# Designed miniproteins, single chains, continued (4): the designs that were tried, part 31

Each design is a single chain, and the fold is of that chain. pLDDT is the mean over its residues in the fold that is shown.

## One batch from the design tools (miniprotein)

Design m13043
Fold by ESMFold2-Fast:
Structure m13043 (fold): chain A 98 residues (1-98)
Amino acid sequence: SLLEQAEELIEKAEEYVEKAEELLDKAESSSDPEEQIKLLTEAMSYAATARVLAEQAELLAKKAGGDKELIERAREIKRRADEVLDRAMKLLEELRAS
């Protein structure tokens, strides 16, 4: 069903955004610029994937009758992914400018 597909996408998006947040935290804690750049690039990749999956889940939840809880969960994942992308981009620019 569309609801089951939306739930599966949300669960996968949650895993990806959690991984992105973990990688960002590791990058911020590292004193090695090369390791930081690698971790930030990986964090951005996971966050971008989480955002796409969450957006797909939101669309499917809306088509399935507008499950408010699933839509809210998808929107929260998108917010968290955007926060990782913003923070990772800023740190990456600072590191590459140094």
Scores: mean pLDDT 90

Design m13044
Fold by ESMFold2-Fast:
Structure m13044 (fold): chain A 78 residues (1-78)
Amino acid sequence: SVAEKLKELAKKNKDYATLLAVEILESEKRWEEIEELYELYLKDREKAREKAEEIFREELRRLLTRGIDAAIERNKLL
């Protein structure tokens, strides 16, 4: 699969940001974005890395937001 190829390239280049981004996209079944990231990685690795970091930051922000919402509901702070 394209995801496996991109993960192999990321591991070879010690690009853990891209590796994490692919894993995030796979967990969300965002297959088209994995293909786009792969094409970008072959064309412009630095640009692909920036996009991967953006995907990672988006997921982190989403997790933090969910964590805050869960904490508010659990502790009834609102």
Scores: mean pLDDT 76

Design m13045
Fold by ESMFold2-Fast:
Structure m13045 (fold): chain A 108 residues (1-108)
Amino acid sequence: SAAERDRELLELLNKLTPEQRVALARFYAAVDEFLDEQGLTPEERAAVHGALRDAVIRALKEGKTVEQILREAMDALEAKLREYAAQTGKEVDIDAFRARGEALLAEV
């Protein structure tokens, strides 16, 4: 369930350093800002956040670095945003999303 996955994510995040948690929090905040700017509804944002959560949990379980986690999260989100754009006919600026993600990665 979503609640069980949210608990699993929290337990995995507690094993990260404060610096790694800050990097992930900044990434999540940047994603939320981007999705708001693209005009996604709360329901549409929930689906995108589900994909982000699943990618982060998988990468954390695999013992990946924060840089690798962020790269895999970006890849999962790009795939989900492209799927969303195809299904809804809404335009999503994927290049702007990637540029923001790469800027955050440069700070890690």
Scores: mean pLDDT 82

Design m13046
Fold by ESMFold2-Fast:
Structure m13046 (fold): chain A 73 residues (1-73)
Amino acid sequence: SSRRAALYTALALHSAAAAFEGKPETLVLRGEDRELLVPLAEAVGMEITVTADGETLVTGTAEQLRALANRLA
């Protein structure tokens, strides 16, 4: 929440990287960022996997990462 602008910038950069490489990108979400972003990532159709240590991996296309970023703006 208090890091919303930083998260927007990070997701926008990940979207640009996914577009440049022409492939989906995987992000590791922890703590408050996980709680904030997981429902939004699910809403934009990103793939979600939970690790054994409680970290969440979300995988998405450039378009999905951009849509996720825009939900924070």
Scores: mean pLDDT 83

Design m13047
Fold by ESMFold2-Fast:
Structure m13047 (fold): chain A 83 residues (1-83)
Amino acid sequence: EELTREVERTLRLAYQAAQEEKDPELASKIRQAAEDLLTAYRNKDYDTAIKKAEELANLMEQAGHTEVAEASRRLADLLKEKK
């Protein structure tokens, strides 16, 4: 349950950041990473989910959303424990 809540929270923050992002290419990459993360998590593909959470963290850091980047890295760590 806690892992699911962290996935949901991270995705909400990521979609919000993408919507507010002025660079359309960066916004598109953020949305794609978030969608890929959700799909991998639903399919219990934790290897891909971890990679996408790390990718999302890097994109969030690039976009200046440091708190969301930290949330995404924390999510990646939680996903590693689930494997």
Scores: mean pLDDT 85

Design m13048
Fold by ESMFold2-Fast:
Structure m13048 (fold): chain A 69 residues (1-69)
Amino acid sequence: SEETARRLAELAARAAGRRAGLSPEQVRELEQMMLAGESLREIAERLGVPVSTLSRALDEALAELNRER
């Protein structure tokens, strides 16, 4: 559902943002871009971070969310 997708994107964006050192506003942008289905390269370019940093942060965030559930 749209609600479930938004919640997952929000949790993943917050966890990844913490690991990648993003501001709260950048975390909100990450959440919105994830929900829009943007590529990691596009998101990284917009946020001004290396794609490798964003990719690693998201992988770690997803692992953290799976551990908490």
Scores: mean pLDDT 78

Design m13049
Fold by ESMFold2-Fast:
Order: structure tokens, then C-alpha cells, then sequence
Structure m13049 (fold): chain A 80 residues (1-80)
């Protein structure tokens, strides 16, 4: 339905906006994100939007505090 298509479009926009904010804040902190890290963060943000409250706390912590590609991949594997 058009409603479902609209919900998916809004979700994608929210993910893109949050990802841009994360990239900017990381750069301000002196951290340059790789293309791989950016795509993993995009995936985690998508999972966050479909998660329960306990999962949201964990995923939010990983998104903001992960220091390696390995930490991001581990979080994705736990939820996919």
C-alpha cells in the first residue's frame, strides 16, 4: 500500500539523517569513518528502528561507542 511505502521512505530518511550526524560528530572527535564502517552503521540504525527497548539500549551504545569494524559486525550478527 502507499502507506507502507511512505513509512519505508520516512524510515530511510531518518536513518540517513542520523548517519550524517554520527559521521559529523565522529569527524569532530578526530575519527574518520571508513566506507565499511558507514555501511555497518547504516545497517545498525535500521535494526534500531525495529528493535524492542532492551535491544535499542544495546544498539544505541554500539552505534555511538564502537571503536572497530569488528564491534559493529558483532552487533549486526546478534540481531540478524
Amino acid sequence: SSALAKEEEQKKKLIDERLATIIEKKREAGVELSEEEIELLRTLLGLLLESNLDEQDYLTSVIWNAESVEELKKAIEEFK
Scores: mean pLDDT 78

Design m13050
Fold by ESMFold2-Fast:
Structure m13050 (fold): chain A 70 residues (1-70)
Amino acid sequence: SAAEEEARRLAEEVIRQAEEAKEIIEKIPNEDERKKGLEQIRGQLLAAADYLEPTDPEAAERLRRRAEEL
Protein backbone atom coordinates (compact mmCIF):
# COMPACT_ATOMS: atom_id res chain seq x y z
CA SER A 1 0.00 0.00 0.00
CA ALA A 2 1.00 3.66 -0.29
CA ALA A 3 1.25 3.91 3.50
CA GLU A 4 3.65 0.94 3.64
CA GLU A 5 5.75 2.42 0.79
CA GLU A 6 5.98 5.75 2.66
CA ALA A 7 6.85 3.93 5.91
CA ARG A 8 9.62 2.02 4.11
CA ARG A 9 11.03 5.22 2.55
CA LEU A 10 10.91 7.02 5.91
CA ALA A 11 12.75 4.12 7.59
CA GLU A 12 15.44 4.10 4.86
CA GLU A 13 15.87 7.89 5.15
CA VAL A 14 16.14 7.77 8.97
CA ILE A 15 18.75 4.99 8.72
CA ARG A 16 20.70 7.02 6.12
CA GLN A 17 20.65 10.11 8.36
CA ALA A 18 21.78 7.99 11.33
CA GLU A 19 24.73 6.62 9.31
CA GLU A 20 25.79 10.12 8.22
CA ALA A 21 25.48 11.44 11.79
CA LYS A 22 27.49 8.47 13.12
CA GLU A 23 30.39 9.28 10.74
CA ILE A 24 30.46 12.86 12.07
CA ILE A 25 30.14 11.80 15.72
CA GLU A 26 32.96 9.23 15.39
CA LYS A 27 35.32 12.13 14.52
CA ILE A 28 34.62 13.95 17.82
CA PRO A 29 37.81 13.78 19.94
CA ASN A 30 36.03 13.59 23.33
CA GLU A 31 34.78 10.05 24.18
CA ASP A 32 31.93 11.24 26.43
CA GLU A 33 30.64 13.58 23.70
CA ARG A 34 30.83 10.71 21.16
CA LYS A 35 28.81 8.46 23.51
CA LYS A 36 26.15 11.17 23.97
CA GLY A 37 25.94 11.62 20.19
CA LEU A 38 25.48 7.89 19.61
CA GLU A 39 22.81 7.77 22.35
CA GLN A 40 20.97 10.61 20.58
CA ILE A 41 21.04 8.75 17.24
CA ARG A 42 19.81 5.57 18.97
CA GLY A 43 16.94 7.55 20.52
CA GLN A 44 15.97 8.97 17.13
CA LEU A 45 15.93 5.48 15.53
CA LEU A 46 13.79 4.10 18.38
CA ALA A 47 11.36 7.06 18.21
CA ALA A 48 10.95 6.50 14.45
CA ALA A 49 10.36 2.77 15.10
CA ASP A 50 7.61 3.56 17.64
CA TYR A 51 6.01 5.96 15.14
CA LEU A 52 6.04 3.39 12.29
CA GLU A 53 5.07 0.27 14.29
CA PRO A 54 1.26 0.61 13.81
CA THR A 55 1.67 1.09 10.03
CA ASP A 56 4.65 -1.13 9.20
CA PRO A 57 5.96 -3.41 11.99
CA GLU A 58 8.73 -4.70 9.70
CA ALA A 59 10.09 -1.18 9.11
CA ALA A 60 9.92 -0.56 12.87
CA GLU A 61 11.89 -3.78 13.51
CA ARG A 62 14.59 -2.73 11.00
CA LEU A 63 14.98 0.62 12.81
CA ARG A 64 15.25 -1.11 16.22
CA ARG A 65 17.88 -3.54 14.90
CA ARG A 66 19.91 -0.62 13.52
CA ALA A 67 19.70 1.12 16.91
CA GLU A 68 21.06 -2.04 18.60
CA GLU A 69 23.99 -2.16 16.11
CA LEU A 70 25.22 1.31 17.14
Scores: mean pLDDT 86

Design m13051
Fold by ESMFold2-Fast:
Structure m13051 (fold): chain A 70 residues (1-70)
Amino acid sequence: SVATMVAQAERLEEEAKLAEQSGDTNEAAKLYGEAANIYTLLGAFEEDKATKNEYFDKADQAEERANELR
């Protein structure tokens, strides 16, 4: 379900932040990248334009953070 995918992406972002705080930047980058992939998939299948844009914005933010840590 969409709710399950959103929860999974949010959990990955939380785990990424914990990895970042621990100094594990490689693991943090990986987890942010995985969250970005889920948000991209949610955006691709969303038909409501406002919600689609919110998912793509979240994907972009997570991917940008992953790239900063690489």
Scores: mean pLDDT 87

Design m13052
Fold by ESMFold2-Fast:
Structure m13052 (fold): chain A 67 residues (1-67)
Amino acid sequence: MEEAIKNINLAVKWFTGKELSDEEKKAIEEALQAYHAALAAHPDMTPGERGDLALPLIKLVKKILDK
């Protein structure tokens, strides 16, 4: 989780020349926690259902990149 946030921060920094704010890091961390918690609660998820769970995280990252 922390490493995933660091990798996202590095990608944003590389792509836009901006670092993530503490608020943006927290939002991504909470989205990642929710995603992993849902995966742990429902291990029999189909790949499509896993993709749907990732949509809020994908949308959040896109919103940050579009700043």
Scores: mean pLDDT 70

Design m13053
Fold by ESMFold2-Fast:
Parts: C-alpha cells; structure tokens; sequence
Structure m13053 (fold): chain A 105 residues (1-105)
C-alpha cells in the first residue's frame, strides 16, 4: 500500500542517517490523509506526482536506475512547488540528495 511504502521509505532514510527522529515524526504527520486513503481515492495528479513516486521507489526498490528516476522526479516536484512548507522542503531536499547518491552506484 501507499502507507507501507511511505513507512519503509522513512525507515530507510532514518537507518541511513539521512533524517532525524524528529524529521521522521514531522513527515508522518504530513501523511495522515494518505494513510486514510488508497491511491485510487487520490485525485489523478496527486496519485501520479513525483512526490509519491519518490517514496514508492525508495520503499520498494533497491535499483540505482529507479533511485535516479525518483531523484529527478523529486527535484522536479520541489522546483514546481516553490510555496511548499520550508520544513517539508528541507526533508525532501535530503531525500533527493540521498537518492542521487544511491543512483550513482
């Protein structure tokens, strides 16, 4: 499920030292609406957003090519959403950097 992929992605980022315990707790608070909804209940643009793709790839994939694609998508999401909450932006920037590093192999 989307929730399981988010949980696995956050665990990987915490275990790798990319996100602090406080940052993991913060992002989990941003996900409650997604925890209560399946992907099929999200509007089509949100369900296909680079944001969800980054979490899905990180939660379900160990392939460097998929990490590169997820990183590119997340960078595009950050660029197209300049009004994003600053704390969320900082977390997503750390995710993008981690995915880019894992994508280098």
Amino acid sequence: SLTENFEKALQKLYDAGVLSEEEVAYIKKQIPDYHLKSVSELPAPEAHSPFYHAFVQLGSSDNPKNYRLAAAGLRRFLETNPELDPRLRAILEKMAEYLEEKGKE
Scores: mean pLDDT 69

Design m13054
Fold by ESMFold2-Fast:
Structure m13054 (fold): chain A 83 residues (1-83)
Amino acid sequence: STSMTPEELEEFEKKRAEEVKEELKKNLEKLKEEKERLEKEGADPELIELVEELIELSESDLPAEEVLKRVEELQRRGYAIVQ
């Protein structure tokens, strides 16, 4: 079983949030390409909006914890659209 001190757990969670934020920034160009592709194909406006919000998050200076929370929300919305 994995056991951590409160301080170790906090550092682990912080690193995970920062990793998600970094991945979004690395994928910024791909997200922009995906949005353009979806618009060109006449895709569902809700899907286009989700990609737009991901792009906005990638360009934002929000704290990593807030970025992670918003990514989870967007994933939930995306899943509800397409499953």
Scores: mean pLDDT 76

Design m13055
Fold by ESMFold2-Fast:
Structure m13055 (fold): chain A 98 residues (1-98)
Amino acid sequence: VRIGPTQSYASADLSLEEAMKIGIEMAKKLFEEGVLSDGSEVEIEPDKTHALAGVYVDPLTQTVVAQAVALRLDSERGVGDGTEPVTVHEVPLDEFLK
């Protein structure tokens, strides 16, 4: 399943680490609700103007990979090569669902 929640849960100036944490929490809830499954991908926008958190499940390794990327969501740029460094966390699916 590919989904993109659009609700913001943090104030402006959200850090990449905070965006990823929020993204992981939302993805975990979606797993508990049965919306996500193995091989699913989810894009989470906890702060639409500053950061994007993406979470996906690797079906080969049964690992949840979370990535946070700083975005410039002005009318001209969007997402591209000008993004800030990516922060990545990898966790086994069993640990993610705890």
Scores: mean pLDDT 46

Design m13056
Fold by ESMFold2-Fast:
Structure m13056 (fold): chain A 91 residues (1-91)
Amino acid sequence: MKREEIKEEIKKTLLELGAEEEEAERFAEKMTELELEAEKLYETDPEDEKKREELMKRLVELILTEGPESLREAVREGAKSLAKKMEELEK
């Protein structure tokens, strides 16, 4: 898919999630960069777990720092839920 098409798809989804137009545009551009890096990773080294973890960490950081509030809240609640489950397993 062309870079512009990826960006438009992401932007449309962000607007549907309640993001402001300016915020959605900037965030979609940065997410498109990560998507292109992911496609390159799948083409060159799909078995690289470390690079997959790095991409996931960068995605989470991008959402928490520059993502729309709805996505930030979802990521924060997901992290809290996971932490609680891990704490229960330590008992």
Scores: mean pLDDT 71

Design m13057
Fold by ESMFold2-Fast:
Structure m13057 (fold): chain A 59 residues (1-59)
Amino acid sequence: AAAQAAADARITEESRRFMKLAKELMDKGLTPGQVAEVIRAYLTEGEEKAKELIEKLLK
């Protein structure tokens, strides 16, 4: 029960964080498709690669 609750809480926190990030990126002029690519980069390549992609998309 405790381990399952901790896993669910972590997934919820990550979802909220990604939603906040998506909103910030859209406010900066990224399209929903570009935001999805940034989130995918966070999940597959890590934070550093996601930041590189954000910089490239905003330039």
Scores: mean pLDDT 74

Design m13058
Fold by ESMFold2-Fast:
Structure m13058 (fold): chain A 94 residues (1-94)
Amino acid sequence: SMEELLEEIERLVEEIIEMLEKNAPMEDVMKKLEELRKKIEELSKTLPENLAIALRGEAQHLIEEMKKSSNEERIKLVKEFLKSLKELIDQVLK
C-alpha cells in the first residue's frame, strides 16, 4: 500500500503541474492540493512519528505558499515538494 500511495501522490503532483501549466482556475488547483494532502496524511500513518510530522508540515507549507505565489513559482514549489518527499522516503526505505 505504501508503493501504491507513492504512485498516487506522484500522479497527483503531475496533474497539479499540468493544471498550473494550463493556467487552470486556482479553485481547481486547490481541490487537487486537498486530494494530495489527504494522500500525504495516509502515507504519514505508515511512517515513524517524527517523519510523519515533518511530512505533514511540508505539505501544509506547500499549500500556504501556493496561495501567495505566482503560477511559475507554484510549479517550482510542487516540484520541490515531490523531490523532498522522494528524498525522505528513500531515507526510510534504504
Scores: mean pLDDT 82

Design m13059
Fold by ESMFold2-Fast:
Structure m13059 (fold): chain A 78 residues (1-78)
Amino acid sequence: SPDDLIEGLRTLRDSILAQVPDMSLEQLRELLALLQELRRDLTRYMRRQGVPESAIREYLGIIDDLIDELQQRIAELE
């Protein structure tokens, strides 16, 4: 369900954020690429299922927050 998806994304976000301080630059870049792929796949899937744009923005906001945090951390390590 949509509620299960958003809870899953929040759990994923919290799990990733807890690991970020201990990740290598290579691991951070690989994870960033995976999250960017997930964002594209979820956007495509949700639009095909007729999910309202407001709901899509809410789900993608969680992934975008993760992408931003990873990009910031990568910049700090470069």
Scores: mean pLDDT 84

Design m13060
Fold by ESMFold2-Fast:
Structure m13060 (fold): chain A 63 residues (1-63)
Amino acid sequence: SSDAIENAAVRLVLEHGVSPEKASALAKELLSIKPPTEEQVREIAEKLGLSEEQIETLVETVL
């Protein structure tokens, strides 16, 4: 859901020090997919340079 993606973006900024610009780009990409699969979430996050720990937080929050 859009709320889950927005919550994930906020968590990445506040808990993991991801830049707001990068978190915003990630949220925009994920919001274009209805609904995103775990594979798609991981691929987009890796493309944007997120760490394994950041990707785990994202997957747990969105899925």
Scores: mean pLDDT 82

Design m13061
Fold by ESMFold2-Fast:
Structure m13061 (fold): chain A 71 residues (1-71)
Amino acid sequence: SVTLSEEEVDAALAELEQWLAANLPSEEEIREFRERLPELEAAVDANPEDLRAVALRRTREILEATIARLE
């Protein structure tokens, strides 16, 4: 099985941050992000030691920071 390395996760998160900067979310997309945040938190809480949980937590932090800057 192929597992993502921490380097690959960091690269993907950097791409996400850059993509969000270039593709500013609409008000509807911001609403959807807010609605999805509790699901991301639940996924992290269910598997806190999983590398995917770490990736989800950092993704959530990037999304929350982006939403806060738009408000």
Scores: mean pLDDT 64

Design m13062
Fold by ESMFold2-Fast:
Parts: sequence; structure tokens; C-alpha cells
Structure m13062 (fold): chain A 69 residues (1-69)
Amino acid sequence: QQQVQQQINQLVDNIVDAIRNGDDATVVANIQQIRDIISQNFGIPANAPMNPQQDRINTDIANRIRDAV
């Protein structure tokens, strides 16, 4: 689970850099990878209702992007 957090942190950094560079394709690709990691680690399909753990992760990601931009 700590490994999952580290992977998500790296992907968020990639998204922030991509936003600053105007690279929409990289933003989309990294968001998709975050969704895949969440789905695989929590056994939840990408389009399923959000559980509390997934909601906290998404909120943390959103806050980091907001604070970095």
C-alpha cells in the first residue's frame, strides 16, 4: 500500500509537469494509470461508485495538483 502511494505521487508529479507544458496527452495517460492502479489495488472497476479509501486518494491527488499549479 505504501508502494501504491509512491506510484500515485510520481504520476501526480508527471501530471503537474504536463499541465505546465501544455501536454494534454500525457495528462490523460497519467490519469488513466492512476485509475488502473486504484482499480487493481482495491478491486474496484474504474466506473464503480467511489469508496471512502478511493475518495481520500482522489481528494489528495486533486489537492496536490491544485497546490502545485
Scores: mean pLDDT 68

Design m13063
Fold by ESMFold2-Fast:
Structure m13063 (fold): chain A 103 residues (1-103)
Amino acid sequence: MEEIKKLITEAEATGKTVTINGLEISAGADPFLYKEALGGELPPTVYTALVLRAIGEIFQAKHDPDEERAEEHRRKAEELIELLRELGADEKVIKNLERALEE
């Protein structure tokens, strides 16, 4: 578990792919795969990685000059926010992410 948490932290910082329980974690990973692979249990490091990914998708949704890519990033951000909510994320974190996406 600790080695996996460290790899996720490194992947988030470097943009590299890491595998957890058969799920590839990368910048392009489908957020719905987290729900299936993790079975609702979320280590603190993985939780942090998902929050950082949501922030990244929100940033891309707001700043990508391509409208189609921006909409795809918006969709991914919304899916990550909903996944975090279903996994029991702090309501304050959820509300902060929703505000960032809507601004």
Scores: mean pLDDT 65

Design m13064
Fold by ESMFold2-Fast:
Structure m13064 (fold): chain A 93 residues (1-93)
Amino acid sequence: SAAAAQQRRDILQQIIDDGAIRSDTQTQVQSYLANNDIDSAMQVVQDDVIHRAIVARRSGNDDQAQALIDDFARRFGLSDAQRQQMIRQVQAA
């Protein structure tokens, strides 16, 4: 629905406003949103979160890795199955 699409855009804008992603990712998200490509915008945010979670985990900061995944899952209202899939991607790296 248009309301659901707008909610996803608002979440992506809030992520930018909170500084919750890297500057290069922010530029990509802004470009995708300008082209109304919400799915690509969400994907690059997810890839950023997974990358930073992998880096945190490899540095011994498992709590930080979990917090990054949990923040993303909470913002987008992910199911437990979707959240577990992100955890598996981090653990497989």
Scores: mean pLDDT 89

Design m13065
Fold by ESMFold2-Fast:
Parts: sequence; C-alpha cells; structure tokens
Structure m13065 (fold): chain A 88 residues (1-88)
Amino acid sequence: SAAVEEEIERLLREAGELAAKELSEEALEELRKVEAAAIAELAATTDEAERLAIGIEANRKIVEIIEKDSPELGEVLRRVVELVEEQL
C-alpha cells in the first residue's frame, strides 16, 4: 500500500533526525560491529532462509543498542519493523 510506504518513509525520516541528535559514539561503534558481523555472515551463505534469519537477528541487536541510547528512536524503529512485517 502507498499509504504504508509513506508511513515507513515518514518514520525513517524521524529515525534519522533522532539518530543525529541522540546516538552516542559508543552506540555508533557497536552498530558498526553488528553490521560488519551481519555482512560477513550473509557473504558466507546463499540459503534464503538463513539470510532472512541473519537479517532478523541483526535488526534485533540494532534495535537493542539504539534503545539503550534513545528509547524514542527504538520505538520508531520497532514501528518500521512491524509495518514491514505486515507487508509480507
């Protein structure tokens, strides 16, 4: 739905603004480590189910890291995940 796509875009813009204001250098470094690990795991497999599982786990860790620094940003990202999952 175009309306759901617009809502996701709105939430992602809000998330970007909050990230710029709220995230510490420590959180950003931890996020880079999670992303690097996920990229390495994705490079090691061609199985679609395994790739999906890696993505889900990486997203979970990213949200946990962000919620520690900015509960508000964590809530916005949880809403994005919920909307994306509902589009399945």
Scores: mean pLDDT 79

Design m13066
Fold by ESMFold2-Fast:
Structure m13066 (fold): chain A 65 residues (1-65)
Amino acid sequence: SPKDKTINFLTKIEGVGPALAQKLVDHFGDDTSKLLGATKEDLEAVEGVGPAKAQKILDALAALR
């Protein structure tokens, strides 16, 4: 499913475990579309995501664009 693919992708990011990947999917929705459009500020709105982790997630998402 799109959700499973997104979670699998997110858990490959250093410092992103299954629990945080689930929070990201719950916040942005079931597929990568909203995540690909997310700003650093949007990512930092997720509980457990600070500035350094938001940057790592953005860098990983750039590989999908």
Scores: mean pLDDT 79

Design m13067
Fold by ESMFold2-Fast:
Structure m13067 (fold): chain A 87 residues (1-87)
Amino acid sequence: DKVKEELKKKAEEYEKLANEYRGLQSIYDGLASRYRSMAERAAKEDPELAARYQKLADEYTQLSNDYGKLADEYEKKAEEIRKEIEK
């Protein structure tokens, strides 16, 4: 009874966190793409600026990957709790 309700709330919290991390993954993926495009445009006229944009693109790519992994982890945790509730 109460334990099942607490597990349901925990699953809902993990689902919410997974969605929030998925949103952050999307935002940083978009930023990485934008800075990579800016680096390509700057490459001929300003190689130093292009290098800075590429570094930012790489950093945002890493953040996107990290948040994606967190989203996957919390999705899995929520699924495991949901399966336990069904037993």
Scores: mean pLDDT 89

Design m13068
Fold by ESMFold2-Fast:
Structure m13068 (fold): chain A 63 residues (1-63)
Amino acid sequence: PPRDPVTRLTARQQRVAELVAEGKSQAEIGRELGLSPATVSRIVREVMRTLGVDSREELRALL
């Protein structure tokens, strides 16, 4: 597509997506961003919904 779908993510969602692409766990991402693992899980789900992917593995492949 002419526009990278990652551009549609908020700054926080982009940071979470970047850490997921690096293979970090929800707990590790939460520690780095000062978020609970539950909040990280919610943001990962929002990112996947925004980018139209169904799994963490597909998200990593897209990034």
Scores: mean pLDDT 75

Design m13069
Fold by ESMFold2-Fast:
Structure m13069 (fold): chain A 77 residues (1-77)
Amino acid sequence: MEAEREAIEREALERLKPVFEKMLEAIKAGDIETAYKLAEEIAEATRETLERVGLSEQAEALAQALLDKLKAQIEKL
């Protein structure tokens, strides 16, 4: 059981890494709109992953916290 959840988490992290990298590239290029959209995608993917591994109650709160931090960072750039 834990091994299958770990595999899902690993796949999600590997998929999120390129999205996160693309968000940083958008910020570096001054494309704040694209960075914002990518931040929302990261937060939603994180929520989905946490829900799939049985952290449903924590998923929404953690995803919202992540989105808030990403948005704050983008807005301050």
Scores: mean pLDDT 75

Design m13070
Fold by ESMFold2-Fast:
Structure m13070 (fold): chain A 82 residues (1-82)
Amino acid sequence: MDELGKALEEGAIAAQKAGKAPELLDKIGQGNAAFAAGDVDKAIALYSEAASELLTLAGKSELIPQVVQAITDELRRAAAAA
C-alpha cells in the first residue's frame, strides 16, 4: 500500500521530467469519460495503462499487476455502488 503510493508519486515526477505528464493526464481524462459513460472495462484499461506507465518510469514495473488489480477492484466496486 505505502510502497505502491510512493512508486506512483516517483513515476509522476519521472513523467513530468520526461514530458509525458500531459499525455498521462489526457489518458486519465479519457478513463473518466469512459467511466461516466458506463464503460467500466474501458475505464479500467485506460487507468491501468496510465498507472503502468508511471510505474515503468519509476523503475517499479514489478508492481504493475498489483496496481492493475487495485484499479480493477476499486472501479468495479464504485460502478456496483452507483
Scores: mean pLDDT 81

Design m13071
Fold by ESMFold2-Fast:
Structure m13071 (fold): chain A 72 residues (1-72)
Amino acid sequence: SKYDEFLEKMKELAEKIREAREKGDWEAYQKAVQELYKVYTEMLNYAIENGDVDKAREISEEFEKLLAEAEK
């Protein structure tokens, strides 16, 4: 589904954030963070606009989880 595709994209971006941090690549880090927030915001708004409150909650929970994992 579209939600599954966006979840996969968010996981990919969280991994890029981690890799950029490990390498000290500030430019790559900033780009990955910006893309992650963009994907999150677009997907959250899509769920809200379609009245899918359960998916909006799930997206928010996954976003928080991915950020926490990327900061380790």
Scores: mean pLDDT 80

Design m13072
Fold by ESMFold2-Fast:
Structure m13072 (fold): chain A 106 residues (1-106)
Amino acid sequence: MMREKREEVLEIIEELRDNEEAMALMSKIANDIYRGKPLEEIFEYLEKEAKELGLSEEQVEKLKRFAELVYELYKNEALEELAEVFLALATPGNVILARELREKIE
């Protein structure tokens, strides 16, 4: 059920992979959603931080879509799909979090 949402998230990550600022912001968004931060608060800082980082309007819209999709995965407890998202964001902290998520489904 969440497979298509996961695929769209991974496509957004791949499209923004060469932009270090966008990748860092995606990592922050995913971690904040996992910690239970509401989507409205994510959108508030996303718009502010994206402007400060000099991201384009197109990149901001992709980041908003990323946040919506990750929130849907979180809300539906799609733990395996969330683990794949954290692994794709390729930070040591996100790798640890992905392992913790997978331990919950094993």
Scores: mean pLDDT 78

Design m13073
Fold by ESMFold2-Fast:
Structure m13073 (fold): chain A 100 residues (1-100)
Amino acid sequence: SMEVEEKIKEVTDILLGLMRKTYLEMGWPEEEVEKEIKEEREYLEKLAKEDPKEAARTLGGQVENLEKFLKEHNPELYEELKPEIEKAKELIKEVEKELE
């Protein structure tokens, strides 16, 4: 479904944006962050084309892991990023329901 593909892309964009902000706040060099984001994007986009259901599961797991990490290690950044995290979680629920 094109709608499922568009939602997976939107979650991927949100997750990579969250990861970028988190890595920069942790003091990672900008060049290293952009390299990591590029490699992760290539991996997730390939997975979404080959196995959309596994892509949705992987994205959901990564969002939950990032949320847990931020709550434990940077609660202030968690509160700032919470609206984007909540949106990603909601989109993943919609994708998983459509793929059942």
Scores: mean pLDDT 88

Design m13074
Fold by ESMFold2-Fast:
Structure m13074 (fold): chain A 98 residues (1-98)
Amino acid sequence: MPLPEEVARLLEEADEAIAKGDYEEAIRLAEEAERLAREKGDWVGADRARNLKTAAELMKKGEETGDEILYLAAAIAASGAGATKAAKKAVELGKKAA
C-alpha cells in the first residue's frame, strides 16, 4: 500500500538504522514518522511507525539484557511495520542470544 513519500522515507531510514544497530536514531525517526503520518491523516503509516519504534526499543533492551525473547518480540513488531531489514536483524540477534 502506498504511503505518503515523506512517511515512507522516514520508515525506511528507521528500518536501516535498526539494521545498523543505531536504535536511538531509529526511535527518533519512527517518532517523527508517526507524528507526520498523524498530521497527514495516514493511520496506516502511523501504525507502522509505532510498530517500528516498538521493534527498536525491544532490540535495545535485548542488547542490554541478552534476553532472546525480546529479539523475537522485536522481529514480530518489525514485521508488523513492513520493516524487512529490522526483522532480519532481530532474528539474527535472537539466534546469537539463544
Scores: mean pLDDT 83

Design m13075
Fold by ESMFold2-Fast:
Structure m13075 (fold): chain A 92 residues (1-92)
Amino acid sequence: SRAREHLEEAIEHLEEAIEAVEEGDVEKAKEHIDEAMRAIREAEEAGGLSPLEAIQLQALLLAAKVELDMGDRETALELLEAVRERLREALE
């Protein structure tokens, strides 16, 4: 389904963001977070996520970007991993 495609795209971008954070590439991580946020919006529009779930996931990703700007990579990784897990659950 279209919703499944967007959920898978969001997960792929989150995995790339996590790798970028681990490599110390904050700019690349933020670019992939932005792409994950776009895919989450598309998944919500396609019915793969409720509006509330989409808002909650967007808030966590925005928090991850803020933590990266503050230099707290550990908290950023925890937030990204939490979003990835919730998207995997939605993919079922």
Scores: mean pLDDT 90

Design m13076
Fold by ESMFold2-Fast:
Structure m13076 (fold): chain A 73 residues (1-73)
Amino acid sequence: MLKGADEKYKKGDAVRFDKEKNVITKTKKSPDLDEENEFIALEDNSNLFAPSKKFREKYGIFKPLTPEEIAAL
């Protein structure tokens, strides 16, 4: 399972997925994410993340993603 998919994320927390380490880490609280590997938590203790604008543009994926779906990219 993806490490760092922790229920301590709050709604609106920005997280970064490190594909090499297969971990999610909290990075910033801005909804305007600058990197394609950055996502925003949709709800408190949620395992669903909204992709950044760069991610949506690169992959054409606009739906919320689970940590496992993010790791599969």
Scores: mean pLDDT 65

